Designed miniproteins, single chains, continued (3). Designs and how they scored, part 50

Each design is a single chain, and the fold is of that chain. pLDDT is the mean over its residues in the fold that is shown.

## One batch from the design tools (miniprotein)

Design m9816
Fold by ESMFold2-Fast:
Formats: structure tokens, C-alpha cells, sequence
Structure m9816 (fold): chain A 85 residues (1-85)
């Protein structure tokens, strides 16, 4: 795979993990939700590192990484709020 294809794969894996985190939150399983968020962050970090190593990284892929970081942060905040209820 090209570095771009690897970054795209990691981004898709992170998206899937965040979807699983949402499902866990809906079920009240905050521990499982946090584990999926942490795993997603690891995939996002790896994708960011790959993009940073590229001379001309895709702006679209960089934007997806930024949005996924934001989504992970929002879900973590939601888990903390919902657990406090």
C-alpha cells in the first residue's frame, strides 16, 4: 500500500472504532466506550504520523484526522457527562 492508502485505512478503522464507542455509550457501557475511544485515538495518531512523513499530504486526509480527533474528544466528554447522571 502507498502511505496515503495506509493513512486512509487507519482513518476508516478509527471511524469504525468511534461508531462502536457510540453504540457502547447508547448501552450505558462507559468502560467499553472509553476503550474504543482510546483505540481510535491510537489509529488517528498513526495516520497523523504517516501524513506528517509525506512531502505533499492530502489536505482531505488531514481534515479527516482533525475531525476524528474532535469526534473522539466529544465522545469522551459525553461518556463523562452520561456516567455522572
Amino acid sequence: MSPEEKAERLIKEAEELLDKAVEALQNGDFETARKYIEEARKKIDEAEKLLDEMENPSPELRQKVVRLYAAAGILEAAADLLESL
Scores: mean pLDDT 86

Design m9817
Fold by ESMFold2-Fast:
Structure m9817 (fold): chain A 79 residues (1-79)
Amino acid sequence: TAEELSREGERMRRAIGRLPPEAQPQAEELLGDLIATPRSDWERAKEETGKRLLELGGSEETVREALEAATRAKDLLDS
């Protein structure tokens, strides 16, 4: 539902909030681009997004939480 999608968006936003402030806009763009990525390219894009989030200063836990939320959001869109 839209409410479930909003909750996953909040979870992603919370994970982004743990990054350095200057990296947060870039992380938002990366996760938005990931969610918009077609399923056929999604596993590659997810792996690449995870690497970039780590480079932006995300901990392994923060990156995992962001990618899990993005995965659930993608699953909700592909219902």
Scores: mean pLDDT 84

Design m9818
Fold by ESMFold2-Fast:
Structure m9818 (fold): chain A 52 residues (1-52)
Amino acid sequence: STRRVTYTARPGDTLGDLLRAAGLDPEEAARRYGFDPASPLPAGAVVEVEIP
């Protein structure tokens, strides 16, 4: 059973900022799901994550 979570970026957000705001550890998520937590996201970018 996995859940899909969708995050919408604000201007100036990084992927790590979105993950942290969603209650995920950005470094742990990077290791588990292959994200770069320092990656900047454009405003309105949508990121989908599957969480087990």
Scores: mean pLDDT 70

Design m9819
Fold by ESMFold2-Fast:
Structure m9819 (fold): chain A 87 residues (1-87)
Amino acid sequence: LKEEAEKLEEEGKKKAEEGDYIGAAELYHKAGLLYKAAGDYEGAARAYENAAKALEKAAEAGQLDPEEAAAGAAYYRAQAAKYRALA
């Protein structure tokens, strides 16, 4: 689980570097779920924070509606804060 989550984080970074911010957010979200399942709350918080940033970049790039991006980013930041408190 944790090793799989780390691979998804790396794939998310590659997608962001390629300018696919929606793909990056999806991969970071999946990584967060796997870190959470593994009990790695620091990893989950980091992954969710990166998902939030990817959604904001997607809106800046015109890939996502700004209101949808703001709502999604707020959700991911709330998840990140929750798991950071548990770490």
Scores: mean pLDDT 86

Design m9820
Fold by ESMFold2-Fast:
Structure m9820 (fold): chain A 55 residues (1-55)
Amino acid sequence: SKEIEELEEKVSKAAREGNWQEALKLIDEMIKIEEDESRKAHLEVSKKNLEEESK
């Protein structure tokens, strides 16, 4: 989906810039709109990794 792809790019950019708050918001949006269970599980892992980096 184009919307998920755009959000993924924004998450990557925010994380690279150290904007962890924005990256976490965007990944939550991706999790909400993702329909594939395997991909959703991967996003949950990515979110936990970002939360660890933000601490």
Scores: mean pLDDT 79

Design m9821
Fold by ESMFold2-Fast:
Structure m9821 (fold): chain A 69 residues (1-69)
Amino acid sequence: MEALKGFAEVVMERMKEYDPTLTDEEAKKIAEEVVEEAEKAEDKEKGLREALKKATEEVLARKEAAKAA
């Protein structure tokens, strides 16, 4: 869990960079979900990459949707 513990903090910071309007709690929840999805995957490395990509795409999509609204 050591690598994933450190990575959760990195994910949180990156999500806040993509969408600064995210609250600390929302960013933390996203990071925790990324770590949890990675833990559930048989291939932890692949699972981590896919979970991170999905979370990033969702954050960016929400930001773009807000611009369109």
Scores: mean pLDDT 74

Design m9823
Fold by ESMFold2-Fast:
Structure m9823 (fold): chain A 68 residues (1-68)
Amino acid sequence: MDAAIAEEIRARLAADDTPEARAELAREQARAAGRAELEELAARAARAAASGDEAAIEELRREVEALA
């Protein structure tokens, strides 16, 4: 969850405030943002599959392929 990841990043910065730690936290924040986008797409795909909305499923498939 985004809030939990953000809090973990802040806690790590508070414990170890070095330039190297700040750079690593920035990289982890970028990876967390990417994971959040994939989780959102997965949730949308599950809803579309449950409703049988083929158009929504096809649109989500194209979005996932564009990310890969």
Scores: mean pLDDT 66

Design m9824
Fold by ESMFold2-Fast:
Structure m9824 (fold): chain A 74 residues (1-74)
Amino acid sequence: KLEEILKKAKELEEKAEEYKKKAKEYEEKAKKAEKDPSKKKEAEELKGLARYYRAKAGRYKKKAEELKKEAEEL
């Protein structure tokens, strides 16, 4: 039971890192697009995607931390 919870927490942490990488990629693309006045709309869309993946990464990380706490209480 404990090992299964820790394994699940690790999987969620890996998902959080994947989404964090995606957020960073979109943040970098947004910064590059902002330098071009013709790409203002694209820059805003990329910022939106970066925020979306940042939020998703945060949710997965929080879920992993909650599972780790449950495992430590057992």
Scores: mean pLDDT 82

Design m9825
Fold by ESMFold2-Fast:
Structure m9825 (fold): chain A 75 residues (1-75)
Amino acid sequence: SMQQQIDSLPPIQQQFLDAIRNNDQQRMIDYARQLGYSDDQIQNIISGMNDSNHNHDRTVRSNLARLIDMVRQRQ
C-alpha cells in the first residue's frame, strides 16, 4: 500500500523518498531543494533521519504524507 502511494507521485518525489529511505542525505537535500523545501525543513528531515530513535519508517511515512498533500495542493 505504501508502495502504491509512492508510485502515484511524480518521479522527483519518489527519488526524494528513496533518498530518505536509504539515508542518502546528499541526494535528499538536492531533491528537496528542487521540490521547494526550505533549509529549515531540510534540517528537520536530516535530524529525523539521524535521530537516535532509528525510526526510518516513521520518517518516511511522515514525509510521504506531506508530499502527497503538497502534490495535491489540498485538491
Scores: mean pLDDT 73

Design m9826
Fold by ESMFold2-Fast:
Structure m9826 (fold): chain A 68 residues (1-68)
Amino acid sequence: MSKEEIGLEAIRLSSRISHLARRRGDEALVAEAEAQLQEAVRLVYTDPEKAREILEEMRRRLAEVEAE
């Protein structure tokens, strides 16, 4: 995954987290997801592969929560 693709995925996940926050009102879940997203964004230029792995795991978890 390119650095540009990692950035686009981070934007998509941020949008999904915002939607989840409005729908569920679960502040703890949203805070945890935001912390992981910030970690991935910090790593995008120093360790892009680890950033990608964090974003992929978050996307998987959010997809499961959104499907409920």
Scores: mean pLDDT 74

Design m9827
Fold by ESMFold2-Fast:
Structure m9827 (fold): chain A 58 residues (1-58)
Amino acid sequence: DEVRKLAGELLEDAVNEGLGVVTDEQIEEIAKEIAKKTGISVEEAKKIVEEVLKESLS
C-alpha cells in the first residue's frame, strides 16, 4: 500500500499549509503526483486520497 502512504505524506503537507483544511484543488494536485509516481490513473489516485483524508479527519 505504497500509494496510501504517499497520499498520507502529501496530505500532511497540504493540511499544514491550510491549517487543517484541504481544498479540492489540493486533492487534485496530490492525486496527479501519486499517479505520476505510482503509474495508476489520476481517478484511482483521487479515490485513495479521499479515503486517506477521511481517515485523517475522522
Scores: mean pLDDT 76

Design m9828
Fold by ESMFold2-Fast:
Structure m9828 (fold): chain A 99 residues (1-99)
Amino acid sequence: NPIEILRLQIDYYEKVENAKTKAEIAEVHKEYLAKLRELGVPQETLDGLEKTWARLIKEKTVEELREMARMMLEFLKEQLERLESNKELLEQREAERLK
């Protein structure tokens, strides 16, 4: 479900934006990967995400990671709004068709 994955990504980046330490960010990322696995994301994809974020957490400052999270949140919230609006439009079109 792309909407569920998108909501999970938004939750993840909101937690990163509010994190105070790299250890807190690493813990939030671990929880994020566990939730993605529950949604059926393949292990190979999860391994790739884990490797990428472990590198970023190591290389970036907490402030840089929070800045990245803030920018990603703006993008993801726009994508969610578009997907929810499209779903509402499709439901409205079906309702009109049945009248």
Scores: mean pLDDT 80

Design m9829
Fold by ESMFold2-Fast:
Structure m9829 (fold): chain A 66 residues (1-66)
Amino acid sequence: SALEDAKGALKGAEKALEEKSVAAALSARHGAQIALDKAKQENDEEAIKLAEEAIKVAERGIELGG
């Protein structure tokens, strides 16, 4: 589901941030964008919010890892 995809994307982004891996953070941002697109298509407000947070966390991981 879009909600499960968004939850997975957020966990992936958080892990990338903890590991300080730019490569993992870039991958997490890509996954989070896919999750966001799916959430918007399904009009799942909770999934949209989680996917947007996943993108923010992934972008922070890119900044801190680079």
Scores: mean pLDDT 85

Design m9830
Fold by ESMFold2-Fast:
Structure m9830 (fold): chain A 53 residues (1-53)
Amino acid sequence: ELLPAQDPRLAPHLARARKLYAEGKTPEEIAEELGISVEEAQRLLDFLEKHGL
């Protein structure tokens, strides 16, 4: 099972996703700003919520 930090497509987006999540952005808004799918944005947010926020 690949964590977002282990996924080469998602790992570069972790720092930006963390900032956007801290600003109260929705998964849909984060996905649009990062150019990823909503499902990928949700995976990033789930990871951040469990491990950082």
Scores: mean pLDDT 75

Design m9831
Fold by ESMFold2-Fast:
Parts: structure tokens; sequence; C-alpha cells
Structure m9831 (fold): chain A 58 residues (1-58)
């Protein structure tokens, strides 16, 4: 599943990543960028979607 970034957001874990409005990101890409596993990355993306920072795309 892919997510489109609706608002700039900075996510910090083992590494820090800023997601820019208009970017498309997958859980696998976020997990690699943040140094976390893909299951944790899916949870992070779902929380950002609930907060209105991300939108699900096909």
Amino acid sequence: MKYRVLRDVTVAAKKTVTLKKGEVITPEELGEKLGIDVTTARIVLAELERAGYLERVE
C-alpha cells in the first residue's frame, strides 16, 4: 500500500526523515529511511494518515 503526503511532516526514530507534501511513500521505504522494521513503519504511516498528514493511494 502507498501513501501520498498531504502536509510536510518530520518523523524521528533511529533516523530522522522529513516527508514533503506531494511525495508518495511505502511502508518498506519508510522503514528503511527510519531504520525500523516494516511492521512498525506501517503503524507509523497509519497514525500519520489518521492525523491528516497522509492519504492512502492505490
Scores: mean pLDDT 83

Design m9832
Fold by ESMFold2-Fast:
Structure m9832 (fold): chain A 57 residues (1-57)
Amino acid sequence: MLYRALRDIRMLGNEDEVVRAGELLEVLKEFDEHLLLARSLATGREGLVLASDVEEV
């Protein structure tokens, strides 16, 4: 499902990847209510993001 970054996000486990506010993410897996494995649609890179930093679109 598609999500949007609410702020600039540095992905956990992929420290060189920054998702900018407004960029789209594809959620691949929910680890819990606070942590999502997501893929940046701009770069194709994957990492962990906080659920509080993104919103469903």
Scores: mean pLDDT 80

Design m9833
Fold by ESMFold2-Fast:
Structure m9833 (fold): chain A 78 residues (1-78)
Amino acid sequence: SASERRAEAARRARQQAVGLVRKAIEHDPRLGVEGADIAISQARQALDMYRDDPRTVAVLQEGIDELERLKKEAEEAI
């Protein structure tokens, strides 16, 4: 279904964003914070767009929560 495809896309986007943020943190934690902020903003826009799709919302919210944890870790490393 369209909902299943959106949820899969959201999971893949999360994996990619988390990977990029982790690599950024390894080089410069400030870049990690910036990267996390961009990824969180994009995920929140998608969450608003698909707010009536609970499956996709759940996946997006989990991604936002993980990115917020990574951002906090990066901020603590500065």
Scores: mean pLDDT 88

Design m9834
Fold by ESMFold2-Fast:
Structure m9834 (fold): chain A 82 residues (1-82)
Amino acid sequence: GKYVLTIIVKGEEGKDKAGEVLSEKLSEAGAYVEGLEAEYLSDDVVKYKITIGNISEEDAKKIAEELSKLEGVLSAEVEEAK
């Protein structure tokens, strides 16, 4: 399936760690990034909207949950893509 992951990160460490974990988990799931949008909410806070292809609902939700537990991740949400 196809899902949209919305993640809000604070600071460079949060961004780097979230990117590392996301890359690892997507690779493990055999998923692909189809689109990526970034919005700077402030100098230190960035919102990413990532469209992920070839992923199950269960795997998408697990990735969002793992990301939400990381230092510097303010939120991580997943929704089915249209």
Scores: mean pLDDT 84

Design m9836
Fold by ESMFold2-Fast:
Structure m9836 (fold): chain A 55 residues (1-55)
Amino acid sequence: MPEKVLIEARVGEESGVVEVVPELKRGRIVHSTSRRARQAAIRAAIDYLAAAEAA
């Protein structure tokens, strides 16, 4: 089964979490306390998937 990874990003006291499935290159928002934290979590998930492809 494809493994799921949780990517957390923090912006000050705000947090966002994206669940990614690297094998399927898919991600979904699990949690966000603000729009800024949501955007930061999405960016972190994109960077994680790009790094996983490069490795």
Scores: mean pLDDT 76

Design m9837
Fold by ESMFold2-Fast:
Structure m9837 (fold): chain A 102 residues (1-102)
Amino acid sequence: MSNVEGGAAGGAGVRAAEAGDAEAGAAGARAAGEAGIAGASNGAGGAGGAGVAAGNAGQDEAAAAGAEAAARAGAAGNAAGADGARAAAGTPAGAAGAAAGA
């Protein structure tokens, strides 16, 4: 994952802060929270609850998709060792569950 340094991995966190930490974080956190609580807690980020959370995608589709993108970028950030990337440490499980359930 040599391109993770290009902003895909660490940039997900940087973009959230740039675009408005509260705005980007709130949208992603809401989608990830739904998937995380249902999927990560019940299905270890699998299809257990992510599919249910994805059912609400009509209103939270963009947030869920953002969480998936952030999880992919976050997972790559973890591989690259992006220590400051909270998204890489927290979002992969919940967002990955959303992707699996979709």
Scores: mean pLDDT 41

Design m9838
Fold by ESMFold2-Fast:
Structure m9838 (fold): chain A 122 residues (1-122)
Amino acid sequence: DALVDALLAALASGDLAAVRAAARALSGREPVEEVPEGLNKENLGIDGAVLIELKKRGAAAVEPLIRALSSPDAAVRMVAARALGALGGEIAAPGVEALRRATSDEDPRVREAARAALEAIG
């Protein structure tokens, strides 16, 4: 999927404008039974619908998301942690050590997202 590939490349490179554009396009694809309250600017537009598309990508999403955890942008690190948690279990296992480092991040939102992701992964 070209939009999922574009989102993962943008997250890994820290291109915030490209992340928002790809996330917005992906949010329009998946009908969710409960629509999340609007796009949160702090989440770069990465909502539940975008996380569903990343789950469909599976293992191929993991390495770009691990790279995104090292971004200078706290918002990118936060959404990368959330996305790894949403992938969950065995698929996200390669990200566990990077998420452990993120639990000591300077930004409290990144620390919370990383802890939640580790709980979701098991």
Scores: mean pLDDT 73

Design m9839
Fold by ESMFold2-Fast:
Structure m9839 (fold): chain A 76 residues (1-76)
Amino acid sequence: ARAEAAALTEEAKRAIGEGVRAYREGDLESAIRHFEEAIRLAEEALRLDPANSEARWVLREAREQLEKARRELEER
């Protein structure tokens, strides 16, 4: 349902915020976990409402942040 997709999208946005905070604090392992959770939530939101543009944006953002965090971890 659209309402369920919207709720999952908001949870995914919160997970991105937590991941960004962890990244800024240098906790790359925690940042990666939060971004992976955001991807999972956004994918579920899109499964329920494929037309949800906000969920699609959140999914792209979470994937970009995850790639950045993984790249930085590999450079250590």
Scores: mean pLDDT 87

Design m9840
Fold by ESMFold2-Fast:
Structure m9840 (fold): chain A 68 residues (1-68)
Amino acid sequence: MSEEVREKIKLIEEAINKIKDKEYLKLLIEESDLVKILEELIKKAEEAGDEESKKRAEELLKKAKEVL
């Protein structure tokens, strides 16, 4: 479970870092409901005691909210 959460966070982080167009990134975040996905990943990481994954997901959520 912790490994699956970690892998999903890695995929999201890589996707966000590859997208240079802020308007396109905003559209993807809105359409994929990424904020809800990241909030769920934070909760799962916290339940698993995975502080590293929790921090990574929180940083991604912060970046997503800054784009919105």
Scores: mean pLDDT 77

Design m9841
Fold by ESMFold2-Fast:
Structure m9841 (fold): chain A 79 residues (1-79)
Amino acid sequence: FDKAKEYLKKAADYASKGDYEKAKEYVEKAAKELEGDARETVLRIGNLAVSAAKAGASPDTVKAMMEAGYDIAKEEAEK
């Protein structure tokens, strides 16, 4: 999980800089550190956060969305 969290932080940083391609790449890297429902949750919420950034969401909003995705995925993995 620690690597997934770091990758999502990088995804938020790239999205805030307008590098949406790298932001999506880091969402995919975060998801690859996870499996099952946790992986699906990170992919879904992470990609929504990148899309929100592209639509003009603030960096704080994008970061909060990435953090929410991570927290939900972690809860799903703790079954």
Scores: mean pLDDT 81

Design m9842
Fold by ESMFold2-Fast:
Structure m9842 (fold): chain A 65 residues (1-65)
Amino acid sequence: MKEVIEKAEEIIKKLDIDEVQKEGLIKKLRETKDLKKFLEELAGFLRAIGEEELAEELEELAEKL
């Protein structure tokens, strides 16, 4: 589980978005009660904005849960 959170944080850091938004996503990731659902929803958002490869990485992480 900790490795999944660590990998998800690295993916969020790679996003071309504002630093404050990245910090907000990382806080939500660490505080979420449903990590699998969070990762699946974030992956869907990333696909919508054209970040298909990063979305696939998040989906793979969700499958490990």
Scores: mean pLDDT 80

Design m9843
Fold by ESMFold2-Fast:
Structure m9843 (fold): chain A 85 residues (1-85)
Amino acid sequence: LREEGVEAMAAGDAEKAAEYFEKLYKETGDPEAMALLALAYRAAGDYEKAAEAFLEAARLYEKQGKEEEAEALREAARLLAELAA
């Protein structure tokens, strides 16, 4: 799932990458998988979904005590929300 998603991103198939990363997140609950899903949405041009996914990833990292990672993802979400608005 992670490898397949990364390969889809490299091939320019952002829609397929989002499908793989969504399945990865459902299987693992890993904040990294949610952040990868956000990157796939961004690559697909879905800035609203990308911003929401980055905020969810930030919330999950904060819950794990990873404040630096959470802050970086909140910043990414803020920039994308400006583009979607």
Scores: mean pLDDT 83

Design m9844
Fold by ESMFold2-Fast:
Structure m9844 (fold): chain A 60 residues (1-60)
Amino acid sequence: APLSAEELARQQAAVAAAKALMDRGYTPGEIGLLIQQRRAGVVPAWATPEEVAALDTILA
């Protein structure tokens, strides 16, 4: 079955957020590690509000 409109929109938002982080110089591996840390409730002290918002978008 095709993805629901909600799932597709969530995936598109997550891809855009990941692309924004990559444009800031993060590698896919670093983004994956940040996602794991954010899921564990850890916020890196160096992270900007924009980077935290991007991680929250990916996790939504």
Scores: mean pLDDT 76

Design m9845
Fold by ESMFold2-Fast:
Parts: structure tokens; C-alpha cells; sequence
Structure m9845 (fold): chain A 80 residues (1-80)
């Protein structure tokens, strides 16, 4: 389904955000880099919320919620 394809795209986006955040944390981030990662994370959360609202598939909703929890944890780290 389109929602399953959207979820896979968002999973890749979450993996990439986590990778970039880990790299920036190791090297030290500029305020601009941190702000960019925060904006990216907020965009991904909005897209995951859309998938959760549109889906009647409990497994897809559970997977989207797990990705959302990962992004929320990342936002907590970026805002610390």
C-alpha cells in the first residue's frame, strides 16, 4: 500500500536523522546544524502522525509509533 511505502521512507529518514545526530554529537554541532536536525525531526513526527491518523492497520500504526518514539528521544537529546 502507499502507507506502507510512506512508512518505509520515514524509517529511512529516521535512520538518517539518528546517523547525522550521532556524527554531529561526536564532532560538535553548530547552532545551525542542531536547528536543521530539529526541523527535520519535527517534519518526520508530523508525517508519522499523518500515517497513524490515516491507517486502520494496527501493525503499521505500532511501527509508526515506534519510529515516532525514536524521533522524540532524538529531539530530547538535540534540545538538551
Amino acid sequence: SELERDLEVLRIAVDELERQAAEMKARGYSPAERARLIRGAETVIAELDRLIAESTDPQLVAEAQALKDRVRALLGELRA
Scores: mean pLDDT 89

Design m9846
Fold by ESMFold2-Fast:
Parts: sequence; C-alpha cells; structure tokens
Structure m9846 (fold): chain A 87 residues (1-87)
Amino acid sequence: EEEAIELARKANDLAEQAVRDTDPERAKQYIDEAAELLKKALEYDTVEVHNIAVATAIRLVGDSLDPEKAEAARYALEKISKVMKEA
C-alpha cells in the first residue's frame, strides 16, 4: 500500500525534525502528529510500515542517549512504542 508507506515515511520525518527542534512544545506537536500518522499507516499493509516503525524506534533509542535530544526522543519513543503495541 503506497499510501501507508508514505504515511510511515512522513511520521519518521516528523520524528527526526522533532528531536532536532529546540522548542519542547513544538517538538511534542511534531511527535504527536508522527504517532497519529504511524497509527494510520499500521492499519494498512504492515510489512514495510513495520520495518519503517522499527527503524524509527532504533534511531530514537540512539537519540535518547544524546543530552540535547534526549527529552524529545524519549517522548517520541513512548508515543511510537504505544502505537506499535496497539497494532
């Protein structure tokens, strides 16, 4: 499903933008949007979408070890992990 893959990629891009953002409120908004998009993507064909979600989660684990990115990355991991568990 091309639409599902596109949603998952957009979710990954928003999560990457969020962990680079120095505004905590804006970062959380990007993360909330990313989680919602990923949730929609996981309702379709899941193989490619699941791979994108797993890759995003692995990257966020790395970002959570960076003091400048840790807060946003941990929030993103919590939101994305919950979405993946619901799928």
Scores: mean pLDDT 78

Design m9847
Fold by ESMFold2-Fast:
Structure m9847 (fold): chain A 83 residues (1-83)
Amino acid sequence: HMAALREQLAAKAEEARALAAAGVGVEALLERARRAAEARDVEEAVFVAGVATEMARLGLLSDEELEAIAAEILPLAEEVAAE
């Protein structure tokens, strides 16, 4: 179970890096973050966070834009933590 989950997360991390390198727009990431939070889609929320973090590392995203994306996901993270 855990080994398969880690392998799946590693594959998603590579996909996130590829999207970050392709220069996904901040507005598109914010929209995806909102949809993930509304749908309670933890996998999509983690993926969007990964893309945003990698874009910030590459200098394609400001700290303010990264914080805005994180803020859209935070309510879902709090709900999951409270389970």
Scores: mean pLDDT 71

Design m9848
Fold by ESMFold2-Fast:
Structure m9848 (fold): chain A 104 residues (1-104)
Amino acid sequence: DAALEEAFRAAGREVAELTGSEGAGATARAAGRAAAARARAHPEEAPAWAEEGRRRLEEFERNREEYLAEVKAKAAEAPDGARNDFGKAYGEAYGYRLLGELEA
């Protein structure tokens, strides 16, 4: 699905810019793709996962500076782990929300 792959690529670029980590961006892209595949495999559960993903992304945007400061602080002690954990959570939420919007 070319449209989904482009959207996941864009989400990965955003995470890479926010964290300064290409690895975190790649993790976000992979997590988004996995979330979309899971939602397609479980269409009855997919709307609830899309709603949760939307809430998580809205929460991130409301508290963006705090989340990024926390990731930066954790990355000082464990550079790859903290940024990749953020990328995974962001990508998963993004993938669920996106699939809910496109396949509703």
Scores: mean pLDDT 80

Design m9849
Fold by ESMFold2-Fast:
Structure m9849 (fold): chain A 60 residues (1-60)
Amino acid sequence: SKEEIEKKLEEATERNRAGFTEVYRQRRGDSPEALAQAERDVEGFRGALEAIFRWMEEKG
């Protein structure tokens, strides 16, 4: 259902947000620019996951 897709998308986004932030922190430091880039990458990832979850819902 749409509600299940939204819940899974939110959970996956939150988990990956933490992971991306940690990787950027370790590689580029805590600069505002590095954190902004991590946020942009998370939003891009969220969009890709949303498309995948919608495709799976239509197939299953």
Scores: mean pLDDT 72

Design m9851
Fold by ESMFold2-Fast:
Structure m9851 (fold): chain A 59 residues (1-59)
Amino acid sequence: SALEKFIENMGKAQEYLEQGDYEKASEEVEKTGESFKELGNEELAENAYKLAEELKKAA
């Protein structure tokens, strides 16, 4: 389900951030944004996409 994918992707994003892997963290945050969109929360999806882009620039 979208919720299960959200929880998994959020957990992976946190793990990659702890490892300093901003590029992979960015990818998982982007997937979290897709899950927010599927759950009908477009504002949180947009915020997740912006965060993913910022993480990618920090990589």
Scores: mean pLDDT 81

Design m9852
Fold by ESMFold2-Fast:
Structure m9852 (fold): chain A 62 residues (1-62)
Amino acid sequence: MIEKINEEMEEDVQKLLEKYKLNNDEAQKLVAEIIEELDKLPNDAPIEEKIKAAKEVLKKKE
């Protein structure tokens, strides 16, 4: 994507997944949940809010 939103989001998501050391099935489920949460945000939401939403989904696993 030209906006680079996808690149920053994917990098942060990958780092968080590595931190929690999830297996492939758990990682795929969390990525899907993150995508669903991002889809609930307005398409013009700041990148910082999108990253925060993704991180909150991962933190709920604790």
Scores: mean pLDDT 65

